# Designs tried in a protein design run: designed miniproteins, single chains, continued (3). Part 3

Each design is a single chain, and the fold is of that chain. pLDDT is the mean over its residues in the fold that is shown.

## One batch from the design tools (miniprotein)

Design m8072
Fold by ESMFold2-Fast:
Structure m8072 (fold): chain A 93 residues (1-93)
Amino acid sequence: SSRLERLRALIEEFIRKLEESNLPQDVIEEARRVLRHWLRWVEANPDASTEEVLEALRRMLEGVLNRHSDISEEQKRTFRELAEELLRGVREL
């Protein structure tokens, strides 16, 4: 669908920005896996509200940071800032 195509574009832009920000490859790879799972969940739950969709995304992205506690505070801040940008993009669809 056009919505799913726009969601994929937002995910691709988020991953590109993570790569451009020099975050560790393992963080980027896990973010890609998590976002693929989230997108499948969105597709399987077409009646989910925008808030439910955003809450699921936020939880999944927070999970990535929680599993990579060894990265720097600057890297964590960059990830959170880009995650908030992604969440904002999803809300605007």
Scores: mean pLDDT 88

Design m8073
Fold by ESMFold2-Fast:
Structure m8073 (fold): chain A 60 residues (1-60)
Amino acid sequence: SKREELQKLFDEMTKLAKEAVEASKDPSPEAQKRYRELVKKMQEIAKKYQDLVDEIEAAA
């Protein structure tokens, strides 16, 4: 269901946020690159979350 997809996106965002915090603690270039990639992924998920919320509202 779309509500289950919404929950999965929220869970994925929570996981990525935790990984981003850990990456931010490591000063290595590799960790800084990973941090930037995680931030981009979180932005993509945020857009999917918003799009899915809009679809649920439109279906209601």
Scores: mean pLDDT 82

Design m8074
Fold by ESMFold2-Fast:
Structure m8074 (fold): chain A 115 residues (1-115)
Amino acid sequence: MMEEQQELIESAIKYGEQIIDLAREIAKHIPELQPDVERLEEILEEIKSLDMSTLEGQEKAAELFDEFIEIAGKIAKEAAKDPSLAPLVAEMERLLAQLNFNLSRVKDLIEEQKK
C-alpha cells in the first residue's frame, strides 16, 4: 500500500533537486533570489529527513512540497522577466509540472489510505 506513495515521493525529491540546481543558476543572474534558493534547499533537506514509511511522514512531505512549489514558482516568475533566462525558466516549469503531478497523486493515495 505504501510502496507507490514512496516511489512518487522519491521521484518528487529528484525533481526538487533538479529545480534547486536551476534555481541556483538563476540566482547567479538575479542575486535577490538567493534567500528563496536557500529556503528551497532547507525544505528539501527536511523532506529527505522524514520517515517515508509512515503516513505522518508522507503527509509532512506533501505539506513541505506545497511550500517548495510556491517558492520555486516565484523564482520562475522573476526569472521570466529576463528573456536571456527563458531556457532555464522553461526547464523549471517542466520540472514543476512533473512535481505537481506526483504531489497530486501522493495526496490522492494518502486520502484513500485514510478511508
Scores: mean pLDDT 86

Design m8075
Fold by ESMFold2-Fast:
Structure m8075 (fold): chain A 94 residues (1-94)
Amino acid sequence: MAEEERELEDMKKMLEISKEFIKKLEEAIKSGDLEKAKEAVKEYFERLQTELNMSAPTAEQLKALEENLTIENLKELLKRLKEEVKQLEELLKE
């Protein structure tokens, strides 16, 4: 059905966005570059807003995320994102 096709397309888009974000976070963690990590977070939310029509985080929420960005927090975020990607891939299995 057309509704189910849109949901499948949205899930595939979410996988694409999440995989790209994971790649950028892994690079930032390896280099210890927090500015690179902040840029990756910004691009992730922009893509969620523009490509999946999700609500943008507020300036206050974005600032709080940036202020709490540490290598340890990025590693934890990376673990969670990898688990979410695994779950999405499982849902897309035929």
Scores: mean pLDDT 76

Design m8076
Fold by ESMFold2-Fast:
Structure m8076 (fold): chain A 63 residues (1-63)
Amino acid sequence: RTPLQQRVDELQARIDAATSKEELIEAMRELVELRNQATDPEVIARIDAALGRATAKALELEA
């Protein structure tokens, strides 16, 4: 696994474990930074999926 893929996996785990909107926003910020560095379409798709999950979870935590 590449270091970039490993960071994405770690951020996905942080999103899954997050209990506050602030934690999700921090993880999303790091994912956006990784997306700017990523050139692999598979990695970009995985980052976009993680961003979508974080956004959905942030909305759930507010309800």
Scores: mean pLDDT 79

Design m8077
Fold by ESMFold2-Fast:
Structure m8077 (fold): chain A 65 residues (1-65)
Amino acid sequence: MVTELVAAQLRAIGALLDGDKEVKAYIKGKERASGEIENAEDVKEFIKVLEEAVKEGKEYVEWKK
């Protein structure tokens, strides 16, 4: 779980660098979080939401603007 959330954080950064609009987080091979990335602040917000979800023991987080 935690390792897949870390991978999702890296994917969000990669999406920003590549100009992609969408990022998704997968836990145990299933989509558990999604969001749209337009700028660096979106990446920071997505990462913060994922960190809070892990702290609260949640398996799913939905992040949208």
Scores: mean pLDDT 60

Design m8078
Fold by ESMFold2-Fast:
Structure m8078 (fold): chain A 63 residues (1-63)
Amino acid sequence: MEKELWEALHKANELIAKEGLLATRDTLIDQAEKLGVKRQDVEDLLARQVARGRAAAAELAAA
């Protein structure tokens, strides 16, 4: 379940990186959904990643 989500996101990221022009959240979700992952699951995972990144950035700024 989670493993397939991460694999789909990694593949979607690679496709976006190869195109090198449409690196948006919407494009990432669309590509991952085409890989057989539910759109909502991808959105939830991306939201978690954004929240985690913001928390890490805040800790670095505070330190």
Scores: mean pLDDT 66

Design m8079
Fold by ESMFold2-Fast:
Structure m8079 (fold): chain A 111 residues (1-111)
Amino acid sequence: SAEIEELLEELRRKAEELARLLVEAGASEEDAKEVLELAEKTVEEARAAFEAGDLEGFQNALSSGLREIAQKAGDALRKAKASLEDQQRIEDVLLEMQRIAGRLLEAAAEA
């Protein structure tokens, strides 16, 4: 589905934005890279599940992947002693990623 691929690409771009903002907040490039690698894995697993017609696997890949991304981003911010302003910026991007995942689930259910 073109819509699924566009939304997965949007999710990937938001993960790149998240990684950049983490470095700007004082997180290590290594921690930011780990978040980006986890997002790439999430997109790949979601795509594979969708192509296999596995809607439950698609939902589980997005749900578990975003949870792990949020956890690693939170850990990176704590380690960096990030400001409250930088923490809020990261939380806003994570919420945008959650909204994209919701749109992905709606689009997949209608496919």
Scores: mean pLDDT 90

Design m8080
Fold by ESMFold2-Fast:
Structure m8080 (fold): chain A 73 residues (1-73)
Amino acid sequence: MTDAELDEEIARAAEEFAALPAEERTPEAETQFRQQVLLAEGYRDNRLEEALDELEPVAPEAVARARAALAKA
């Protein structure tokens, strides 16, 4: 899944949630929406972690700085 596909998935989830009438925007529906966004973002983060794991043997200090920056972002 590409970043564009992840953005599309998040946008679709947001549109579906926004299309719900106010009466159907329950805490449960909001939780489901948040879970969908977090899963998509987690997939993006996992791809970055895989790239960092490959770089760690050749540039451990640079990888450590990158991981610290990602944790703050």
Scores: mean pLDDT 66

Design m8081
Fold by ESMFold2-Fast:
Structure m8081 (fold): chain A 64 residues (1-64)
Amino acid sequence: MEKLKEEIRAENLKVGGALTTFAQNAFQLVAYYGLYEGVEKAREMAKRAEGWAGEAMEAFIESL
């Protein structure tokens, strides 16, 4: 997660629209992993997909 937040900080000018699209794509991966990898991976990725959009904004604000 830290690595992703660092990259968001660097790309803050282009993150706006792309952030939402990326989060939605990540959620699609969660659905795929839910079918093949099991609940644990699906849960972890779901948290990243949904929480990432909000956390990305917080990380950007708090990123120094």
Scores: mean pLDDT 56

Design m8082
Fold by ESMFold2-Fast:
Structure m8082 (fold): chain A 92 residues (1-92)
Amino acid sequence: REAEIAELERRAEELEPKALAALAAGDGEEAGRLTEELGRIAAELARLRGAPPAGVEGLELLARALAARLRGDEEEAARLEAEGLALLAEAL
């Protein structure tokens, strides 16, 4: 678990500047892909740190919502955001 957490944190630190660079370049597809990957890492870190399942699922959906918005799919983004926020509220 300690090694898994360290690996995920290292991967996130490596991907964050790449996601920002894609956003700055106007590459919504690449920014969306990297954002979705960062969201999966965040959700897995939350799970390993003992977050409730609804909280983990909520984080995954919010990351997918942001990725969809970056790709120009505003309808899908709104749907995923609403579902993610509802799950995060359950985790409280």
Scores: mean pLDDT 81

Design m8083
Fold by ESMFold2-Fast:
Structure m8083 (fold): chain A 87 residues (1-87)
Amino acid sequence: MKVEEGVLVTPDGKPAKPGDKVLVHVIDEEKGLLLTYPGVVKSIDGDLVTVEAGEQVASRPVDEGMAALIRGVGVATKGLAKVVFPE
């Protein structure tokens, strides 16, 4: 099972909870891309949110992707998330 560090975005700024459907964003530093995955919150342990990721739905250059997240109306960003990819 592959594990990556990513960013969790909650549209309404509401706290994430186990079972929530979310989007997670992972930076591919080698390619300079921001990769977007649908996911489900699996667990929360203090500041660490663990998300089980589905299939990749988008990729953008990291600068454009991050700017789009920041400019999103009503989008709130949680800190670092542990993103788990199924085998």
Scores: mean pLDDT 64

Design m8084
Fold by ESMFold2-Fast:
Structure m8084 (fold): chain A 92 residues (1-92)
Amino acid sequence: MTADEEVEAARAQVPGLTQGAIDAAEALAAQGKKEEAIELLDKAIAELDAARAEIRALAAAGRVSPALADAAIAALEAGKAELEAKKAEIEA
């Protein structure tokens, strides 16, 4: 698999991973497990941050198309914003 194919695959997975984390956190919060829900969201946010850092490094090294890197980073930033918003709702 090329670096471009790996980045595109990662980008394609972001909506599913984001929604999966939100659904799992909501289920935990509904059970009164707010701390576990927050920890799950924090872990998901950290995973998106790590993926973004890796994609930025690949782009800086010229290993990935700038257009693919920008699109993947935009998807990761959108997913992170949704996870942070859900975390704020559960903390309230």
Scores: mean pLDDT 86

Design m8085
Fold by ESMFold2-Fast:
Structure m8085 (fold): chain A 94 residues (1-94)
Amino acid sequence: KEERLKKIDEVMEKNKKFYDEQIKKYASTDPEKAKEIEEGYRFTKIIYEMLKLEVEGKKAPDDLIEELVDFWLKEIGPVSEETRKKMLEILKKR
């Protein structure tokens, strides 16, 4: 358990360094690509944070679930506020 959490932290630290360097590299020359990389990093952070919580047997905080839903809706397109609320309710029950 502790070894798995340490490995996740090490991978996330590597990812942070990589994404920070890539975002900085493209920020002035290709801002659209920099934004795409930033969004990919945000998604990666959410997934790994949820994985850490699962390994520890903890419930994901509402903010993380909301970030995951918002990221998902950005890819598949906007839905009604009623649909978004239903998605949040379903995910928060897990």
Scores: mean pLDDT 74

Design m8086
Fold by ESMFold2-Fast:
Structure m8086 (fold): chain A 66 residues (1-66)
Amino acid sequence: SESRRAREVIARSLEEALRQDEEFRERAREYMEREGLPLDTALIRAILELAVDRALEKQEERLELE
């Protein structure tokens, strides 16, 4: 299964790069603890959540100015 193989290679490369980033490791650990996710899944989820958070912050800035 090429799809599975490609996903595994991407996930491993991403994990290795992100293991040096404290923020991503902290978020991944939180998902592992709260939802019982394995490390690779937790890291991917942490990345997605961070991307969503940043998108939402940008949207909020357009709606409310202080």
Scores: mean pLDDT 66

Design m8087
Fold by ESMFold2-Fast:
Structure m8087 (fold): chain A 67 residues (1-67)
Amino acid sequence: HMEVLSRVEVGDMVLEILKVEGDKAVIRALTREQYEAALAAGKPPVGKVVEVDKSDTFDNIVAKAKE
């Protein structure tokens, strides 16, 4: 399930779906700690932005984001 502005929690990572274009999605990946820190500071979360296939697994997306 990939929709724009959706969030998916995978282990200790938070994935935010920023855009969906055809079979591709642009996802911002950050740790739960980074996400909570941004919320506490009242600032937008800062994370790694990756482009992935919509049919890819969230585990593979997390692995790609950790590169």
Scores: mean pLDDT 73

Design m8088
Fold by ESMFold2-Fast:
Structure m8088 (fold): chain A 93 residues (1-93)
Amino acid sequence: SMEKRRRGAQLAAAGAINAVGGEVNTEIAEKSKDKEKALKYLDEALEDVKAALENAERALELDPSVEPLVKKIKERAKEVEKRAEEAKKKVEE
C-alpha cells in the first residue's frame, strides 16, 4: 500500500528527529552546572529515546524499505540511552 509506505517514511523521519533530540538534551544536561536542570534534560533525553525506538519499529512494520534508516535510528538511540544513563549516575554521585 502506498499509504502504508508514506506513513512508514514519516515515522522513520520522526524517529530520527527524536534520536537527535535525545542527543541534544543529553549534551545540555552534561554542560549544566545545575543538578535539577541536568536531571530534567536527562529525563527528556530518555523520553526521546523511547519515542525514537517506538517510531522506528512502527516505521519498519509499515515500510520495509526504511530498514537501513531504522537500523541507524536504533543504534543512535541506544548510544544516547547509554550516555544519558551514565550522565544520570554521575549527577547522582
Scores: mean pLDDT 90

Design m8089
Fold by ESMFold2-Fast:
Structure m8089 (fold): chain A 103 residues (1-103)
Amino acid sequence: MKELAERLREEVEELEKALKEKDKEAVEEEIEEIKELLEEAGLLTPEMREALEKLKKDAIELIEQGKTEEAALGVRFALARPVAAIAGVEVPQELLDAARALA
């Protein structure tokens, strides 16, 4: 599980980078990679799959509107819980703070 949590963290970081660079193709690719990692972890429920598809669509729309910071925060919020579930104990404090700011 630690290896999956670390890989998921890396993909979230790459997704945030793609959002800041306004690279729609990279955003779609990173979200698909995260979906595959969640499926391997057994965390990809139908509800999570729908949430990831919505996140992908919303993130692309926010990039088109120039709201890249809002898109990055949305990604951190959506992925904080899966990261915690895989790790079992530790989520980066920055990710928890971002999720709390959106709540």
Scores: mean pLDDT 67

Design m8090
Fold by ESMFold2-Fast:
Structure m8090 (fold): chain A 111 residues (1-111)
Amino acid sequence: AATATATATNATTSVSVTLTIGNATATGTATATTLSAADVTLRLAVSTENNGTALQSTAPTVTLTGASAATQTGTASVTAQGDANAPATVTLSALLTSTGGTATLTVTLSV
């Protein structure tokens, strides 16, 4: 399962997560309706599976920062190693709009 948590005060935050594993795909979209974001920290823990075979990969941490009155867009992609014929791919997209305040995003992906 893929989970995305966005906590923002006075900020508009949108997070889209997509995990593709060989022949399997997991997608998730999270949207925050508060108005203030200056910092985003994304941490991923990825475990892949292909036809009942467990494939594990540790995803990196992505940090996005900005001013409290600016818009930031960031994309984080990590490739998890599977077998040679079915690699895994994780894509994150984050959009921040900030107006006075700080926001924090935490993303955890598990299969």
Scores: mean pLDDT 44

Design m8091
Fold by ESMFold2-Fast:
Structure m8091 (fold): chain A 100 residues (1-100)
Amino acid sequence: SLEELKQKFAEGLSNNYSTLDEEEKAIVAAAVYILLKDYGASQEDVGDMLGVSKEAVSRAVAEIKAGGEALKRLEEVLIKLGLSEEDAKKLAEYVAEKAR
């Protein structure tokens, strides 16, 4: 189930990442960093990979940790990437949990 959500996210990134604006790219980069940080990924590495500054990644990570509107924005961007509303909510909740 979680592996399937991560796969859908990866497919969404491959197909639709270029359609996102700068703010949406930053929130997505923050989510990618949170999912990969336990595997040794840095905010700079993820930013470089996704074309987002490390400062923008760091800010978006802090916003996700705070919760609220940032998590809703993450859900909305995940839907734009092709996830269902249910899958987007589940993945955003998991990212918030991992960000703690």
Scores: mean pLDDT 86

Design m8092
Fold by ESMFold2-Fast:
Structure m8092 (fold): chain A 73 residues (1-73)
Amino acid sequence: NRDNVDDSVRYPRSSFGNTDNPRSRTGVNHSVTDVRNGNFSTSVRHWRRVFRDPRVSPRSRRNVRRVTGRVRT
């Protein structure tokens, strides 16, 4: 299907852009890697930190929640 984990995870990355934003990018990258490797608990901790960043839109937060739910089901 076209809505796969990879595409959905790219949405949060887009909200940070390609500028000097290593803290936010690191948190997102950890969550992506953890979800892909099945380490959901670690992914949740990283996303919690990222969600405190006002640069992460509510839409991106909802997309991440939907993707992590689908990976488990």
Scores: mean pLDDT 46

Design m8093
Fold by ESMFold2-Fast:
Structure m8093 (fold): chain A 91 residues (1-91)
Amino acid sequence: MPSEEEIELQRANAQKVLDTLKAERDKLIATHPLPADQVEATIDFAILQAEALVAGLSFEELHEIAREAADAPSAAAFVAAVEARVRERLA
């Protein structure tokens, strides 16, 4: 088990990542050289992972949710499936 200090640091880092991604989402999508839909899906997935960690899900639970969503037909569908599963686990 990670120490309480490591858990606190992990949660604090997840919150910082979440705040940064939310604040800079539109700028990152507009300035990145990849197609906007691919960048958007990548950023939205990163935001979702950070929100889940801040809300108290473990990396193991996130890995399990991602594995369950792996059969999604597109990147956008994968992100939507992960979001639905995260919300279900936090309900």
Scores: mean pLDDT 72

Design m8094
Fold by ESMFold2-Fast:
Structure m8094 (fold): chain A 120 residues (1-120)
Amino acid sequence: PVAELDRIIQDLGNTKRLLGEALALAQKGTPADLARAAELVQQALSRLQGVLDRLRSLVPILGRPVQLAMNSVQIAKTLVQQALRFLQDGDAQRAADLLGLAIDELGRAIDYVRQARDAA
């Protein structure tokens, strides 16, 4: 499972980078920037769902660290879904705040996946 956990860490890192790009666009706040941010956020949501499905399959094998990672990814996904609605409504500030919180949650998820990898 180490190779799969390394792939999940990479996918979470790539998703975190996409959310960072969306955050920067939301902070610029033009309608064109918010539309681009919404596209990146939709890509991030698809990636987060894929990561959740993969983590779920590993919970029976690797236990609590993977369960904690899955919880953090689920929180991040909820925050990202809320941010998407605010981007679509033109509320750049609330979208930026929620994207920042989601990025922090993905950082926690990465740390939990690393704990699972190091224990495997």
Scores: mean pLDDT 91

Design m8095
Fold by ESMFold2-Fast:
Structure m8095 (fold): chain A 67 residues (1-67)
Amino acid sequence: SMFQRALEIIERARRWLREGRSRRDVAEELARELGISRTSALNIVNIMETTNFSNEEIAEMVVHIKR
């Protein structure tokens, strides 16, 4: 499902951020893998770093963006 794919990618994105990859590089990878704009991907990375939303909640946001 789109949700399961988004969840997997969000979990990997959190690992990339913990590994010290830049916000820009992580957003570019998210945009590519999720098929969303770079702006949307940057917003997702910002949410991951500035809020306590779970990976599941963020994956649901991605599904909503993609309809």
Scores: mean pLDDT 85

Design m8096
Fold by ESMFold2-Fast:
Structure m8096 (fold): chain A 70 residues (1-70)
Amino acid sequence: MTSEEELIRMLTAVEGIDEEAARALVEAGVRTLEELAALDDAGIEELSRRTGVPRETLRRAVAAARAALA
């Protein structure tokens, strides 16, 4: 189980994601690093539309989550 604070800290390490954007991603349903790492292009598009975070920034976050889980 990833704590919300740990997830926010990891997300804010991604260029283009501040604490407000990280909280918006958690509120939109990104609860774990595993969920973030499992996002496909359709999931990234949906999340971008819901949170306002750019698709390219979300792709970087997904890549960072995958690296953290490897």
Scores: mean pLDDT 78

Design m8097
Fold by ESMFold2-Fast:
Structure m8097 (fold): chain A 61 residues (1-61)
Amino acid sequence: SHMALTEQLLAEVDALRAALEAGEISMGEFLDRLLALAQQARELDLEEALAHIGAVLDSFA
């Protein structure tokens, strides 16, 4: 279950990155959605997903 949830969150992060790169969403929308995914990962204790999202956020800082 944790593995499947982690895969789903990571897929959503990849989809957000693709949308940003394609110009479909703004940087602000990307960051807002990414922070929401980080909060979801935190509440579900998905450490791997949270660490990955943190690394993505750091790459855009």
Scores: mean pLDDT 84

Design m8098
Fold by ESMFold2-Fast:
Structure m8098 (fold): chain A 83 residues (1-83)
Amino acid sequence: MKELSKEEILEAEKLLASEKFQSLLKGTVYEDLLDGSKIKVDGVEDEETKKAVKAFQMLFNLKVTGVVDEETFEALKKAVEEA
């Protein structure tokens, strides 16, 4: 699986911190993990970022890695960025 560039990780972190991502987790068992203010937009996959990524991967039936891979990034963009 292809590792994302730091630029792509930064973009994914912005999406994870967005209101749109928060809306995606509402009504799920992962809703309580959602705090966009804890997602650090620093190009590093922090513990909080990994938790949010795992929750998203579970919701979209992706491989749960906790890492923003290319399929996770594509799914995030489709679900959040172009809403």
Scores: mean pLDDT 67

Design m8099
Fold by ESMFold2-Fast:
Structure m8099 (fold): chain A 104 residues (1-104)
Amino acid sequence: MVDPSKIKRVRVVADRENKTVTVTLEFDGSGEEAKKAAEEVRDYILKNHPGVTGVAYEVDPEKNTATVTARFETGEDAEQAARDIAEWIREKYGEDVPVELEIL
C-alpha cells in the first residue's frame, strides 16, 4: 500500500487525438513509493478499462515522479479512462492528495 502522505500531487491528462492518458505522480521521498504507485495505476487501468491497447510506466528519481502512459482504441475511451482514474486516485489515496484532470 502506497503512503498517501508521500504523494504531493497527481496530474491526469487525456489526449483524445492521440488516444492516450498520461498520469504523473509527484512524490516527497524515495523512488520505491513512486514505482509502487505507478504499478497500482497500471494494474487499475488493465483491470478496469476495455479498449486499453498498452500501458507503460517510468520513474524519474531526479524529479521524484512516476509517469504512467496508457494507449486506447478511441479518444472517447481515453477520456473516460482519465475521468475514472482521477476519481479512483481520489478515493484510494484520499481527499488531501491534489488531483488535476485535463482533457485535450
Scores: mean pLDDT 83

Design m8100
Fold by ESMFold2-Fast:
Structure m8100 (fold): chain A 61 residues (1-61)
Amino acid sequence: SREDLRAFLEFVGLHLDEARLEALYRLREEHPQAVLETIRLLKADPARFDEAVARALARRG
């Protein structure tokens, strides 16, 4: 499933390092809808990718 996420990200043109891929995978398990929102933000502004992922993980529900 982590490899599926990597393949999806590559398909949509996002290149995440392994640590960020792990963070996004964890977010998907806890908040599936938040993953798509985070990916959309990353596509719109890659310069804020670290902050977007960290903020999504920090909002513990």
Scores: mean pLDDT 70

Design m8101
Fold by ESMFold2-Fast:
Structure m8101 (fold): chain A 87 residues (1-87)
Amino acid sequence: DKEAQIEKLKKDIEDTVKELGDLMGLSEAEIKEMLEKVLTSIEETSKLAVELLRSVADNPDLDFVLKLTGLILRLIGLQLQLELLKK
């Protein structure tokens, strides 16, 4: 059931992007842009991940940084699974 697995991964990506955006206080437009980048390719997702991690490198809130890092790693994993299923 390849189609159902792809649909579930896309939903998991959408849910994770929304959680990440809510955590960062992003607007609906910024959340949509982030989702479009993640759904486009692993290369765009990796670029976004590096940019997000750099943006919080100097943040003194360790709990925030750890939660953000976990969500970023989850997005990379979900996108890799999506790319593999589309082979």
Scores: mean pLDDT 84

Design m8102
Fold by ESMFold2-Fast:
Structure m8102 (fold): chain A 93 residues (1-93)
Amino acid sequence: MERLEELLAEQRRLAAEYEAQPETKERLLEAIERSTRLHEEALEVIEEALKEGKVEEVDAVAGGASLEKVRKAREELPKVKEAAIKEVEEAAK
Protein backbone atom coordinates (compact mmCIF):
# COMPACT_ATOMS: atom_id res chain seq x y z
CA MET A 1 0.00 0.00 0.00
CA GLU A 2 3.02 2.34 -0.19
CA ARG A 3 1.92 3.51 -3.65
CA LEU A 4 -1.57 4.32 -2.39
CA GLU A 5 -0.14 6.30 0.53
CA GLU A 6 2.07 8.28 -1.88
CA LEU A 7 -0.91 9.01 -4.16
CA LEU A 8 -3.03 10.16 -1.22
CA ALA A 9 -0.20 12.38 0.05
CA GLU A 10 0.17 13.99 -3.40
CA GLN A 11 -3.60 14.45 -3.59
CA ARG A 12 -3.64 16.25 -0.21
CA ARG A 13 -0.73 18.48 -1.24
CA LEU A 14 -2.46 19.40 -4.48
CA ALA A 15 -5.73 20.12 -2.65
CA ALA A 16 -3.88 22.44 -0.25
CA GLU A 17 -2.27 24.28 -3.18
CA TYR A 18 -5.68 24.61 -4.86
CA GLU A 19 -7.24 25.98 -1.65
CA ALA A 20 -4.54 28.66 -1.52
CA GLN A 21 -5.38 31.93 -3.27
CA PRO A 22 -5.95 31.15 -6.97
CA GLU A 23 -3.44 32.74 -9.33
CA THR A 24 -4.88 31.93 -12.76
CA LYS A 25 -7.74 29.94 -14.27
CA GLU A 26 -5.23 27.89 -16.28
CA ARG A 27 -3.31 26.81 -13.18
CA LEU A 28 -6.50 25.87 -11.33
CA LEU A 29 -7.73 23.79 -14.27
CA GLU A 30 -4.33 22.06 -14.38
CA ALA A 31 -4.65 21.30 -10.65
CA ILE A 32 -8.09 19.73 -11.22
CA GLU A 33 -6.73 17.57 -14.05
CA ARG A 34 -3.80 16.39 -11.90
CA SER A 35 -6.03 15.78 -8.86
CA THR A 36 -8.51 13.75 -10.91
CA ARG A 37 -5.70 11.61 -12.35
CA LEU A 38 -4.25 10.89 -8.89
CA HIS A 39 -7.71 10.06 -7.53
CA GLU A 40 -8.47 7.65 -10.37
CA GLU A 41 -5.12 5.87 -9.90
CA ALA A 42 -5.72 5.58 -6.14
CA LEU A 43 -9.15 4.03 -6.75
CA GLU A 44 -7.62 1.53 -9.18
CA VAL A 45 -4.97 0.53 -6.60
CA ILE A 46 -7.67 0.09 -3.93
CA GLU A 47 -9.83 -2.00 -6.28
CA GLU A 48 -6.91 -4.31 -7.12
CA ALA A 49 -5.98 -4.71 -3.44
CA LEU A 50 -9.56 -5.56 -2.49
CA LYS A 51 -9.75 -8.15 -5.28
CA GLU A 52 -6.55 -9.71 -3.85
CA GLY A 53 -8.15 -9.93 -0.38
CA LYS A 54 -5.96 -7.22 1.20
CA VAL A 55 -8.97 -5.74 2.99
CA GLU A 56 -7.08 -4.97 6.22
CA GLU A 57 -4.33 -3.09 4.34
CA VAL A 58 -6.94 -1.06 2.45
CA ASP A 59 -8.79 -0.32 5.72
CA ALA A 60 -5.59 0.97 7.33
CA VAL A 61 -4.84 3.41 4.49
CA ALA A 62 -8.23 4.24 2.92
CA GLY A 63 -10.61 3.72 5.86
CA GLY A 64 -12.89 0.82 5.00
CA ALA A 65 -13.30 0.94 1.25
CA SER A 66 -15.37 -1.79 -0.42
CA LEU A 67 -15.53 -2.80 -4.10
CA GLU A 68 -19.01 -1.25 -4.32
CA LYS A 69 -17.77 2.06 -2.88
CA VAL A 70 -14.75 2.09 -5.22
CA ARG A 71 -16.97 1.43 -8.26
CA LYS A 72 -19.35 4.24 -7.23
CA ALA A 73 -16.42 6.61 -6.64
CA ARG A 74 -15.02 5.86 -10.12
CA GLU A 75 -18.46 6.48 -11.69
CA GLU A 76 -18.78 9.77 -9.74
CA LEU A 77 -15.29 11.02 -10.61
CA PRO A 78 -16.29 12.66 -13.95
CA LYS A 79 -19.08 14.57 -12.15
CA VAL A 80 -16.67 15.72 -9.43
CA LYS A 81 -14.24 16.93 -12.11
CA GLU A 82 -17.02 18.78 -13.97
CA ALA A 83 -18.22 20.47 -10.76
CA ALA A 84 -14.66 21.54 -9.88
CA ILE A 85 -14.12 23.02 -13.36
CA LYS A 86 -17.39 24.96 -13.09
CA GLU A 87 -16.40 26.28 -9.65
CA VAL A 88 -13.05 27.50 -11.03
CA GLU A 89 -14.74 29.22 -13.98
CA GLU A 90 -17.14 31.01 -11.62
CA ALA A 91 -14.35 31.95 -9.17
CA ALA A 92 -12.25 33.41 -12.00
CA LYS A 93 -15.00 36.00 -12.54
Scores: mean pLDDT 73

Design m8103
Fold by ESMFold2-Fast:
Structure m8103 (fold): chain A 74 residues (1-74)
Amino acid sequence: SEMEEILKEAEEIYKEIIELAKKLPDILKSIGEILRGIGLLFDLEQAVKKGDIDKAKETLEKMKKLLKELKKEI
C-alpha cells in the first residue's frame, strides 16, 4: 500500500516535470531536464521493485525538488 502510494505520487510528479520541462526556452536544457525526470522515475520504479521503501522515498523527494526548481524557472 505505501509503495503503491509512493509510485502514484511519483507518476503525477513526473507528468508535471515533463510539462514544465517542455516549456523551458532553452532546447538543450529542456531535453536535459526531461532526461533527468525519466532517470528519477526509473530509479524510483527500481527501488519499488526491490522493496526498498527508503530509497523510493528519497527518490520521490528528489523528484519533488526537481519539480520545485522547474516551477521557479517558468
Scores: mean pLDDT 87

Design m8104
Fold by ESMFold2-Fast:
Structure m8104 (fold): chain A 68 residues (1-68)
Amino acid sequence: MSEEEIAEIESLFKFFDRDGDGTLSRAEIEALAEALGVTLSDAELERLDGAGFEEFKAFYTEVRKKKE
């Protein structure tokens, strides 16, 4: 990913991280994914519940790789 894409993902992650603990709930992950233009299955949302920034970044990288 480009530096600009990483910065955008980080900004969105921080925006949805309402309590500032560095993790996102299932609902916040779903909202972040929709903001990034990706659709997640129920299984993927369950797996990412409580995910930190690095976990979400790894997931988004994999989604982009599969589309290319």
Scores: mean pLDDT 74

Design m8105
Fold by ESMFold2-Fast:
Structure m8105 (fold): chain A 75 residues (1-75)
Amino acid sequence: SELEKTYKKLQELADKLPDMSFEEFLKAYNEFFEILEKVDPEIAERARKIASRNPLAGFFLGLNEVKKKVEEKKK
């Protein structure tokens, strides 16, 4: 499904984080949240609030919420 493809793209962005420069990190951060807003604006807002204190925690919250949506569509 399109949602599964989106989840994989978000997961790939998160996986690359340890190897990124600061500039690459900012670009990936913006791309991650743009994708998340297209999936669900409410999830994106919640993830951004967490990311303001801890960017990695915000990414993981976003990934987990999208994963739940993928699992719901498999039912």
Scores: mean pLDDT 77

